Designed miniproteins, single chains, continued (4). Designs and how they scored, part 83

Each design is a single chain, and the fold is of that chain. pLDDT is the mean over its residues in the fold that is shown.

## One batch from the design tools (miniprotein)

Design m15055
Fold by ESMFold2-Fast:
Structure m15055 (fold): chain A 67 residues (1-67)
Amino acid sequence: MTKLQKAALSLAGVKETVSRDALAAAISVLTGMSLEEAKALIREILGSDAKTLSREQAVRVLEAVEA
């Protein structure tokens, strides 16, 4: 797990699950991406409108952001 992934998970308050909106806000703060862009990216990667993500899904999104 990278420093960016750890920081994003910490800011979003991830234990076992995370709010999509909280993860999107963390990505926005850390990358300079807009909140709308971060939400769209999460939706695209997961193929789902789910408002709650597992830790595994959150890590997958962050790996895509770092690529």
Scores: mean pLDDT 75

Design m15056
Fold by ESMFold2-Fast:
Structure m15056 (fold): chain A 55 residues (1-55)
Amino acid sequence: SPLEARLAAVLERILALQDRLNEALAAGDTEAVRALAAEIEALLREAERLEAQLA
């Protein structure tokens, strides 16, 4: 379904951003950590909304 495809795409993006977050944490880049954490949080909220629509 289109909603399932969108959820899959959102989850894939979260995984890619988590990889970048780990790199930023290792580098001690506090600004990048803050920005990446905010993007991941927004995408997690989007995933929750999509999951609710699929239930």
Scores: mean pLDDT 88

Design m15057
Fold by ESMFold2-Fast:
Structure m15057 (fold): chain A 68 residues (1-68)
Amino acid sequence: SDAAVLAAKDVEAVERLLAEGASSEQIAALLARHAELAERYGADPSITLEELLARMEEATRETIEAAR
């Protein structure tokens, strides 16, 4: 199912974050806020964690660019 595929991609993103030194608490907070963050960045709640993080980084970059 599509939900299982999305969950598998989120697991991959979580494993990457853990490898980069993120705590389990930080990851849990990110997952708990997934739907809120997706809505804030103009995305569907079914968006993968990897794509959501990419959108958040892009929005931050655009904000810095607009301030310069």
Scores: mean pLDDT 66

Design m15059
Fold by ESMFold2-Fast:
Structure m15059 (fold): chain A 58 residues (1-58)
Amino acid sequence: DDEAIKDLEEKIKESEKILSEEEIKFYREILAEIKKMIEAGEPGSVILEKVNEKVEEF
């Protein structure tokens, strides 16, 4: 789970290089929420599902 989360974070950061300012802000807000979920003890599978859903929406 930790490795999968880091992979997703890195992928989002790489995508930020080609994204608009609004998209970058949106993804950064998602990352902040995910980190809060990790701190709250949410399972990695739930976090991964939420990330995939949000990323696919864009």
Scores: mean pLDDT 71

Design m15060
Fold by ESMFold2-Fast:
Structure m15060 (fold): chain A 88 residues (1-88)
Amino acid sequence: SMGQRALEEVERILEDLENGKISADEAEQRVHEIVDELIERGLLDTVRDIAQTLLLRGEELRESDPELSEKLFRTSQEILDRANEAEA
């Protein structure tokens, strides 16, 4: 499904970020581009699943990379807010 593909793309982005293949700014931009398309398609549950994925990864990185952890928490919250606004 499109939702499953989007989640898999986000997981690949996070892996590339952790391996230093892309910058945090590039990762954030790519995630927001995926979220833009999902919102336009009305796939709000998938947007919330992406936010949850970012939140869980942020929790895992809290001790090893607190700066990246904070950025993932912020991006997760921004994505959740966008899903809630699109539902209203």
Scores: mean pLDDT 87

Design m15061
Fold by ESMFold2-Fast:
Structure m15061 (fold): chain A 94 residues (1-94)
Amino acid sequence: MKFSPEEALKLLTGALDPPPELLEKIEAVVDEWVESTENPRLSKDALVRIALAIVVGRQQGLSYAEIGRIIGVSKSTVSRVDRELRPRLDEALA
């Protein structure tokens, strides 16, 4: 699924709800990763939000710093979530 820049910004700011199919796939990836991880530093809801922002932000060519600024988290938090979840997200969204 490809988003326009306007739709992407609305998704990142919470002004637009994500498509249910995309949200369900992201939630499944987060659930599987959390169950496999001894020390998740973030809540499941926070991980889902950041993972969605990474998926949407990557389509727009946004940096980790830009994504973090829009959703109110640090660049290092965005980078960490991307590193941990990207292989699972890429498989689920293929």
Scores: mean pLDDT 78

Design m15062
Fold by ESMFold2-Fast:
Structure m15062 (fold): chain A 55 residues (1-55)
Amino acid sequence: SMAELEKAVEKAVEAAERALAEGDIVTARSAIHELKELGKDELAEEFEKRVEELE
């Protein structure tokens, strides 16, 4: 279960970073939402700040 959580977090982080690199705000916000669902609120907030920088 913890290994599954770590894998899910890693995939969400990769998706957020790729979306931010591409300027894909919609996909970035979807990945951020997934991070919040996984209980990674502080990490999600950090990515939200990066999304704000793109606007």
Scores: mean pLDDT 82

Design m15063
Fold by ESMFold2-Fast:
Structure m15063 (fold): chain A 77 residues (1-77)
Amino acid sequence: VPALKALGKIGDERAVEPLFKALQHEDKDVQNAAAEALGILGQKGSVAAVIALQKALQHEDQDVQLAAENALKKIEA
């Protein structure tokens, strides 16, 4: 648990925030790229990326919700 928190502060935290903003972008290709990148970080063990995707599931935009759902399904290892 403490090691995962450290990873979030080193690289994943800074990457997660701009990727989460990109996930809310108007362009579907940007949304999909951001979701895929967050999904890859989550597959590699980034708790911060998983939390960001879970927050995106509660977003008002259905395209953002779908992108987050697809990324979370890929973390299923």
Scores: mean pLDDT 70

Design m15064
Fold by ESMFold2-Fast:
Structure m15064 (fold): chain A 95 residues (1-95)
Amino acid sequence: KPIVEVEAPKSVKKGGKLEVKVKVSGSDDDIEVNVSAIGGDYRQTQSKIIKGGSSATFSFDVSSLKPGDIIKIIAKATDKKGNSSESSIEVKVIE
């Protein structure tokens, strides 16, 4: 079963880009990583295939959000056998 770890800043300034780093481990071979950023009416999803033991960065344009909004980041990792794990964090829009 894959292990997924999400790293992002606790806050992002209004009009900025949010960079999310996802690390995957605990599974051999290629892992499909799906990252969703959800806040208010904003929803963006990006997907990458990452080799087990590696990381990738996902960039989200959150310029439509306002100070005080909360962005929920959900990362789901799925291995070649269909086993999955998720991790989620929250990022606050500031400024």
Scores: mean pLDDT 81

Design m15066
Fold by ESMFold2-Fast:
Structure m15066 (fold): chain A 107 residues (1-107)
Amino acid sequence: MEAARREREREEREEFIERLRNAILDALEKAGRISEEQREKLKKSNLAEQLKIIEETLGKEAAIRWAIAESVIILGALMGVDLDVVLEGLANILDLDKKLLREELEK
C-alpha cells in the first residue's frame, strides 16, 4: 500500500514538473524571447542540453537563470510549495509575466 502510494505521488510530481517546464518554454516563446523551433528543441532536451542551447543562443546569464528556475521547479514540487509562490519566483527569475506563466500552465 505505501509503495503504491509513493509511486503515484512520484508520477504526479513528475507530470507536474513537466507541465511547468513546458509552460515556461511556451511563455518564453509567446514573450518573443525564443523561437518556436528553439522551444520545441528545448522541450526534447535534458537539463545539460538545455543549458548549452540557452548559453549559445541567449548567453551565460540566461543559462544561469534557467538553472535556478529548474531548481525552483524541482524543489517546489518535492517540498509541496504553493503554486502561486513557485510561479512568482519563476516570473522574477526569468523576467516573465506571472499571469502569462499561469495562462500557459492552464492550457
Scores: mean pLDDT 79

Design m15067
Fold by ESMFold2-Fast:
Structure m15067 (fold): chain A 87 residues (1-87)
Amino acid sequence: SDKELLERAKKLLENAIKLAKKAVEIAKNGGDRKKAQELLLQAEIDLGMALIIIGVLKLQGVEIPKELEELLEEAERLIAEARRLLG
């Protein structure tokens, strides 16, 4: 169902945000760089899965809630910051 897919995308984005925040924190504090890279990789996988779900729903004419679009923007911003700090 569309509602189930929207909830799955939301959970994936919430997890991507959590993992990317941890990666940023470790990178800023000079901690375990390899651990930060592993967290970033998992965040990128979760974001990728959410983007596929959202893309399919948009293609099928499903309206994406504003809250989900905001989570997507936050996840993309945090992953970009983590990439900048770890690149």
Scores: mean pLDDT 91

Design m15068
Fold by ESMFold2-Fast:
Structure m15068 (fold): chain A 97 residues (1-97)
Amino acid sequence: IEEELPPWWQASILAKKENDKEGYEAAIHLANAFVSLALARNYRALGEHEKADQFIADAERDLKRAEELYKKTKNPQVKKLLEEAIADLRAAIDALR
């Protein structure tokens, strides 16, 4: 029994296997956005709100790029996984505001 990988990670693996370049690039932008949000949470905990806001802005930029690449994604299963990851990321950004 393996633990389920995050949807963006599953999307990156499947996109690479299916040679869906746009799907793969979307997944990588989502990965970068989640890293930026983790940094934003840490900076908020330290009281560094200006730095936290900067990393939230970085995550929003990566989300926008991922949404553009999502529209060009060819494989239906990659697209479904990206849709789930985008929804998770939007919820996470809203929770930090």
Scores: mean pLDDT 86

Design m15069
Fold by ESMFold2-Fast:
Structure m15069 (fold): chain A 73 residues (1-73)
Amino acid sequence: SVDELMKKAEEAEKQGNKDEAVKYYIEAGSLALRNKDYEKAIEAFEKAISLDPNNKTAIRGLKAAKYELEKAK
């Protein structure tokens, strides 16, 4: 689930495994997008970007999630 991936990312952050945390946040955001949970997708991708500001996958995911959220209004 998205929440399980978010928890894995938070655990990786606490252990200092920044690259693993970014990976799990991206996986959580991607799953949230598939579930049409756009607010959760935004949260997950913003967390990934906070740890890796130049991560192209997270940046693209955030743009997609924001676009979909705007369309869902």
Scores: mean pLDDT 87

Design m15071
Fold by ESMFold2-Fast:
Structure m15071 (fold): chain A 114 residues (1-114)
Amino acid sequence: EIQVQESGPGTVQEGGTARLSPAFSGISAADAVVAWYRQAPGKAPEGVLGGDGLRTPDSLEDRVGISGDPAKNTAYLELTSLKPEDTAVYYPQVVDRRTGKSAFGQGTQVTVSS
């Protein structure tokens, strides 16, 4: 079974940086595709970065990326120049490209204080 855990900073100051790391087991990293999503209170989930066919929101276009080396399991989702509207639960989806099975992380709250 695919298991997914994530870590993040919780509360960050406006203009700050948040780094979120996926950790997963039950799948080879070579067979894993990771996509990131967020869900703000009262809103539908939206794609942030990664996977096939996900669109990064215009509000994040120049402020989101992956840092580290994905081939060495050192990839982080990095959000820069954070705004109060970036407050959401952020979660990874890990997809096994061999089987099509997927699992979501439970989500990490990111709260941006002004």
Scores: mean pLDDT 73

Design m15072
Fold by ESMFold2-Fast:
Structure m15072 (fold): chain A 97 residues (1-97)
Amino acid sequence: LSEEERLVAELTLVIITLNLAKQALERGDYESAIEALEFAKKRVEELAKVSPHADQLNEAKQKLDEAIEAARNGDIETALKKVDEAMDIVSATADAL
């Protein structure tokens, strides 16, 4: 795989992880959701260090920080909204590669 193909694969894994976090939030499994969001956030942070799209990935990281905080406070509607916003940014970043 090229570096570009590897980056797309890593961003795809982030999207899968965020979808799992969203499903966990919807079923009331907040511990699993927060764990998945923390994992996705760490991956996005590492990818931002090596990507030409660092600004977009840092914006996604900020949305994930907001999603984690909302989930910790029991604001599941806001948490889901912020996860969707982060997924949109990550998907757009993958499409730009």
Scores: mean pLDDT 86

Design m15073
Fold by ESMFold2-Fast:
Structure m15073 (fold): chain A 71 residues (1-71)
Amino acid sequence: MEELERVLEEVRRRAEEEDLSPEAREAVKKAIEAIENGDLETAERYGVLVLILSGNEELAELIGRAVQLAK
């Protein structure tokens, strides 16, 4: 889905622009990998972890949007 790929690219771009901790960056990476593998439960858990570790609500919302688009 072109829209899903666009949102995932936006997530990657924002994660690069944000001064994220290594743990938050790893959580973003694992969320994207889980979405690409169709493991949406794991992706949702890592999206929540991104919010907890980074406080970045917009990044967490983009991950949530990608999960919804992958359903």
Scores: mean pLDDT 82

Design m15074
Fold by ESMFold2-Fast:
Structure m15074 (fold): chain A 83 residues (1-83)
Amino acid sequence: SMMTRIEEEVQRLLDRLNAARQKLGQKGRQSSPEERSSLSEFSRQVERTVAEQARLARDPSTAEAAIRAAQRAIDELEALAKS
């Protein structure tokens, strides 16, 4: 069903989020305390955004926009983790 497909897509996004957070954590270990704090806060902000968007994805009327918003937030975190 459409909702099963959405749930699978949300789970893939959560897996990507967890991988990006792990890489960012490794980067933070080589950063100053101030930079580490900023990276941790940004990671928490993305986690909160993805959680909220996952909730909105349960409603068919908002699901597509919510998934796109979560993807954008994770893309930003992944880009930061790679830099």
Scores: mean pLDDT 82

Design m15075
Fold by ESMFold2-Fast:
Structure m15075 (fold): chain A 60 residues (1-60)
Amino acid sequence: EIEKEAYELLVKGWIAKMEGNDELAEKLAEEAQKLLSKLSEDKAEEVIAKAIEEAEEILG
């Protein structure tokens, strides 16, 4: 569940940033980073890659 929670926080953080809610975006990104630090490097990289892919699709 840590992987899923980190992924959701990263995606929500980027969406919040796009909506102009910089404070929420920063908070969500920090929480996601905290969770990612508890994962293996391989798993953290996988979660980050998936979140980036989702954000890139949203941004075009």
Scores: mean pLDDT 78

Design m15076
Fold by ESMFold2-Fast:
Formats: C-alpha cells, structure tokens, sequence
Structure m15076 (fold): chain A 99 residues (1-99)
C-alpha cells in the first residue's frame, strides 16, 4: 500500500501539471496569433507526455492495491480516466495545429 500510495501521489502531481500546461496551450490557441502556435504545440506535447506517464503510474498502482481497498481502486481508475482524457484532448489539438 505505501508503494501504491506513492505512485498515486506522483500520478496526481503529473496530472495537475499536465492540466496546467493544457490550459496555457488553450489560452495561446484562443488568441488566434500564428506566432504563438510553436509554444502551444510545445505545451501540448509536454502535457501529453506527462499524462501518459501519469496513466502508467496509476496502472502500476492499481496492480499493487488489494481487491478489498475500493477507495484506492476507484482513485487509481479516476486518475487513469483523467489521464486518458488529457491525452485525447492534447492529441486532438495537436492534429488541428500541425495540419
């Protein structure tokens, strides 16, 4: 459980940073300024990378959590779903900007 808790805490930290980067990228995109496009792409790639790492950590944590620890299982699943959502959003925005 101590190992799983550390993995969940690190996943949450990475997701908070990914969400921050995604918000900043969206702000830059919303300006409509072509000069801001390279920075938005950089932030989206970093957000995707952090979210992918957070998903991996949450999956590893889930494998270590006892079957009767429903709270920790739900926390790990919630973090994985948040990570998947962030990855999907970043990929959609990247496709639009790199087109």
Amino acid sequence: MEEAEKLLEEAERLLREAERLLREARRLIATGDPAKRPEAIRLLREARRLAERARELAMEALSLIPEDDRESILRAIALMLRAIGLIFEAELLLERLEA
Scores: mean pLDDT 89

Design m15078
Fold by ESMFold2-Fast:
Structure m15078 (fold): chain A 95 residues (1-95)
Amino acid sequence: MSEREMMREAVIKEAAATLYWMRIYLLLKTNAPKEEILEELERAIRELEEGIAVLEELLARTTDPEVRALAQRSLETLRERLELLKELKREVEEE
């Protein structure tokens, strides 16, 4: 995969994770069944993990400092979001 294709894939995964986050927010706000909330959390976590993997591969391959800087910032954001989703999943499971 080209660096450009890897960046596109990461952006798509990040966008998908954002849509899952919005669904989770609505499910929580409407007191949806625990099973539905957990299913959406698992989907969001998977999308973020896939995006992180693509960005890590890009960082291993790129020699372009601008691409490296962009990938590093995206990676930090996705990692922070992943940890928050994992914490939320744990809290929902404990209820």
Scores: mean pLDDT 83

Design m15079
Fold by ESMFold2-Fast:
Parts: sequence; C-alpha cells; structure tokens
Structure m15079 (fold): chain A 110 residues (1-110)
Amino acid sequence: SSQQLAEQELRAFEALITGRAEEIKELIRKNDVEGAIQKLEGLREGLLRLLDQLDVPEEKKRELEEFLREKAEQIKELIRKNDVDGAIELIDELREELIKAFREFLESKL
C-alpha cells in the first residue's frame, strides 16, 4: 500500500541520515576538521540531489536549500573553532529537522 511504502521510505531515510550524522560526529570527536567538513558537504550535496529528484513545490525546495546552506555553514564554523559539543548538537538538530521534513513530505503525498 502507499502508506506501507511511505513508512519503508521514511525508515530508509532515517537510517541513512542517522548513519551520515554519526560518521560526521565521530570525525568531529577525533578532531578531523577536514574530514568532518568534507562529509558534511557530501551530505548537503546528496540531499540537494534528492530534492531535485522529488516532486516538491519550488518555494519549499528553495526554503530547504537555504536551510541546508545556513545549517551547514553554522556547523562548519563550530567545527573550525573546535567547538565539539556545539557542532554535535547542531548535527543532531539537523538530523531531526531533516527526518521531520521528509516525514511531512511523504504524508503530503498520501
């Protein structure tokens, strides 16, 4: 059913985003500044490609692209300042907001 497929897609997205967030947080904890920033930019680029493939309203796509840009820049600044706790907190917030946005998107298609 459409609902079962949406639930499977949400679980797959949650697993992917959680895994990427944990990889970035581990690099931050190891003080691998370059690796953490590279993985964060890779996540941002992957999400932008996903938005291009999804049938989302252009205004909402623009809002999500701007949100991702602003959050990535804030996180990169904290990583460069060696604010480990602050960077990890913002990554966890980004993860939660992305999962929420994807859930709301899937529910809007049901």
Scores: mean pLDDT 84

Design m15080
Fold by ESMFold2-Fast:
Structure m15080 (fold): chain A 74 residues (1-74)
Amino acid sequence: EVEELRAKAQKALKEAGEILGKGGKVSDLRKKAKQLRELGDQADSLGTEEGKELGKRAYGAAKALEEAAKKLEE
């Protein structure tokens, strides 16, 4: 359960990093941020310590992507 969510979060992070590295679209960054927040919600809903940790990491990554998107719009 948590390992599957972790794998999905890692894939989303890698894809987000590729978008950032190539100067990708703000909309793509925002979509990845939303995906990470959804994964964080799923991890938190597991009610486990591992799920809580994964959720915190996913939310942090989503926030970083949202800030990057905002910076690109400036």
Scores: mean pLDDT 77

Design m15081
Fold by ESMFold2-Fast:
Structure m15081 (fold): chain A 69 residues (1-69)
Amino acid sequence: EKKKLEEALEKILKRLKENHELIKNKEVLPPEKVKELEKEAEKLQPDLELVKEYVENNPEGFRELVEKY
């Protein structure tokens, strides 16, 4: 159970981080694409609450990633 939850949360966190990095590279991306990535990041925000709750039980690795995003 916990291991599957960890894998699922890791995938969600990676998607959030990838979207964040793409937004930072807006000079390379067309403005339309930047807008799409911003919307995707907003849609993924509720998933951060699940990650934060998970961090309460497994603080070390995920806490730093959640704070950085």
Scores: mean pLDDT 60

Design m15083
Fold by ESMFold2-Fast:
Structure m15083 (fold): chain A 80 residues (1-80)
Amino acid sequence: SELEELEEELRKLRKEFKELMKKNPNADPVKVATIALLLAGAEVDIELARRNPSLREELLEHARQSLEVVREILEEIKKE
């Protein structure tokens, strides 16, 4: 399901973020804070989507958008 796919993506991005922080201690703190905030927001959206079927589509769309931005910022840090 879309919900399970987004949970798996969130889990993978969290692991990637942890590894990236260990390898890049000089990463831009604003980018780091932004990733942390977006990952936390996506987790909340996914949890609310599990409990509220009527809001599920909108919440999963918000989570997807947050995770897309996380992917973009992670790639920017990798190129620096």
Scores: mean pLDDT 88

Design m15084
Fold by ESMFold2-Fast:
Structure m15084 (fold): chain A 71 residues (1-71)
Amino acid sequence: GMAAVEEARRLLEEAREALERGDVEEAKKYIQKAQDYAVLAVLAGHVEEAEEIGRELQELMKELERAEQEK
């Protein structure tokens, strides 16, 4: 149901906040959880919302990759 969409969006915001703090490991955990909920949203038929979440995840994953390369 829509709960998966809502949880994915919440986790995306937590991932952004973790990256803003420089907490790369915490950001990875939130991104992974957001991906899991996005998959559940697709399976529940919320394809349009899951596509929007997927675009935001792609943006965050690029930022995460850049942060990891600075280790």
Scores: mean pLDDT 82

Design m15085
Fold by ESMFold2-Fast:
Structure m15085 (fold): chain A 65 residues (1-65)
Amino acid sequence: SVEDLLKMLESKDPEVRRNGALGLGALGVEAGEEGVEKLKKLLSDKDPEVRKAAEEALKRIEESK
């Protein structure tokens, strides 16, 4: 669910945050406004792989509009 993916973005484990971001990207516009907001915050994440996943996810969501 979207709620489970949003919860993953708040994990202490960067692998879990990365997977949550990619999952939201795969949902496209169905990630919703909250998903987009949380992904934008991940662009400033301390882990470079998490930042990369957030960029990819946001691109996929915008392309699905």
Scores: mean pLDDT 84

Design m15086
Fold by ESMFold2-Fast:
Structure m15086 (fold): chain A 60 residues (1-60)
Amino acid sequence: SFREQAEEFERRATELYRRGDFEGAAEMYEKASEFYRKAGDEEGAEFMKRTSERLKKGLD
């Protein structure tokens, strides 16, 4: 399901973040946002999108 895919991407993002791979984490949070939106979880999607954007800004 879309929700299961979103949760998987979020979990992968968290693991990458813990390893210091902020670029990889941002990409996975962005994917999680897309799938949360497809699953009808607009709040989760927005949170994931904001997290990805924050990480990308920190990489500039």
Scores: mean pLDDT 85

Design m15087
Fold by ESMFold2-Fast:
Structure m15087 (fold): chain A 60 residues (1-60)
Amino acid sequence: GEDAERLRELGRRAGEAALAGDREAAMKYSQEAERMVGPGSAAGRTTRGEVERVLRERGL
């Protein structure tokens, strides 16, 4: 559905920002995704965890 497509797009943008070293943008997009699925949801936690993992790998 539309929400699932938007969630995938936000995840993609967060990942792209994290890979580019833009921690602020990566966190902003991951927070937007978490807000869509509800704070503390499993999907939101997974998206945020993945972004944090990529940023940590880059030393950010």
Scores: mean pLDDT 73

Design m15088
Fold by ESMFold2-Fast:
Structure m15088 (fold): chain A 55 residues (1-55)
Amino acid sequence: SVDELREEIRRLAEELDTDEARLLLDLMEHYSKGLSEEEQRRMAEAVLRALRELA
């Protein structure tokens, strides 16, 4: 589910503990407020990929 994906993203961002990871998490949370479930999923997947590249 999208909620499970967002929880994984939060855990990974906390583990990385960088300004870049915190910014990506903040942008995801901010922009998710106006999006459909499908758009929220696509954004979450993109954020997860970006965070894994920072790891």
Scores: mean pLDDT 80

Design m15090
Fold by ESMFold2-Fast:
Structure m15090 (fold): chain A 67 residues (1-67)
Amino acid sequence: SSSKKQKADELAEQAEKALKAGDYSTAAVLASQALLLDPSNEKAKKVLEEALRKLGNSPEAVDIFVG
C-alpha cells in the first residue's frame, strides 16, 4: 500500500513538471500511471484534468488512452 502510494507521488511530481514544461501528453501519461497506483492522488487528478484540457483538440489525446 505505502510503496504504491510513494511511487504514485513520484509519478505525480514528474507529471506536474511535464505539465509546467508544456509537455501535456507526457503529463497525462504520468498522471494516469500515478492514478493506477493510487486512485486518491489529488495532484495526479489535477494534473491529468489540466493536461487533458490542454490536449482537448489534439488527436494525440486519444492515443494516450487507446494505444
Scores: mean pLDDT 79

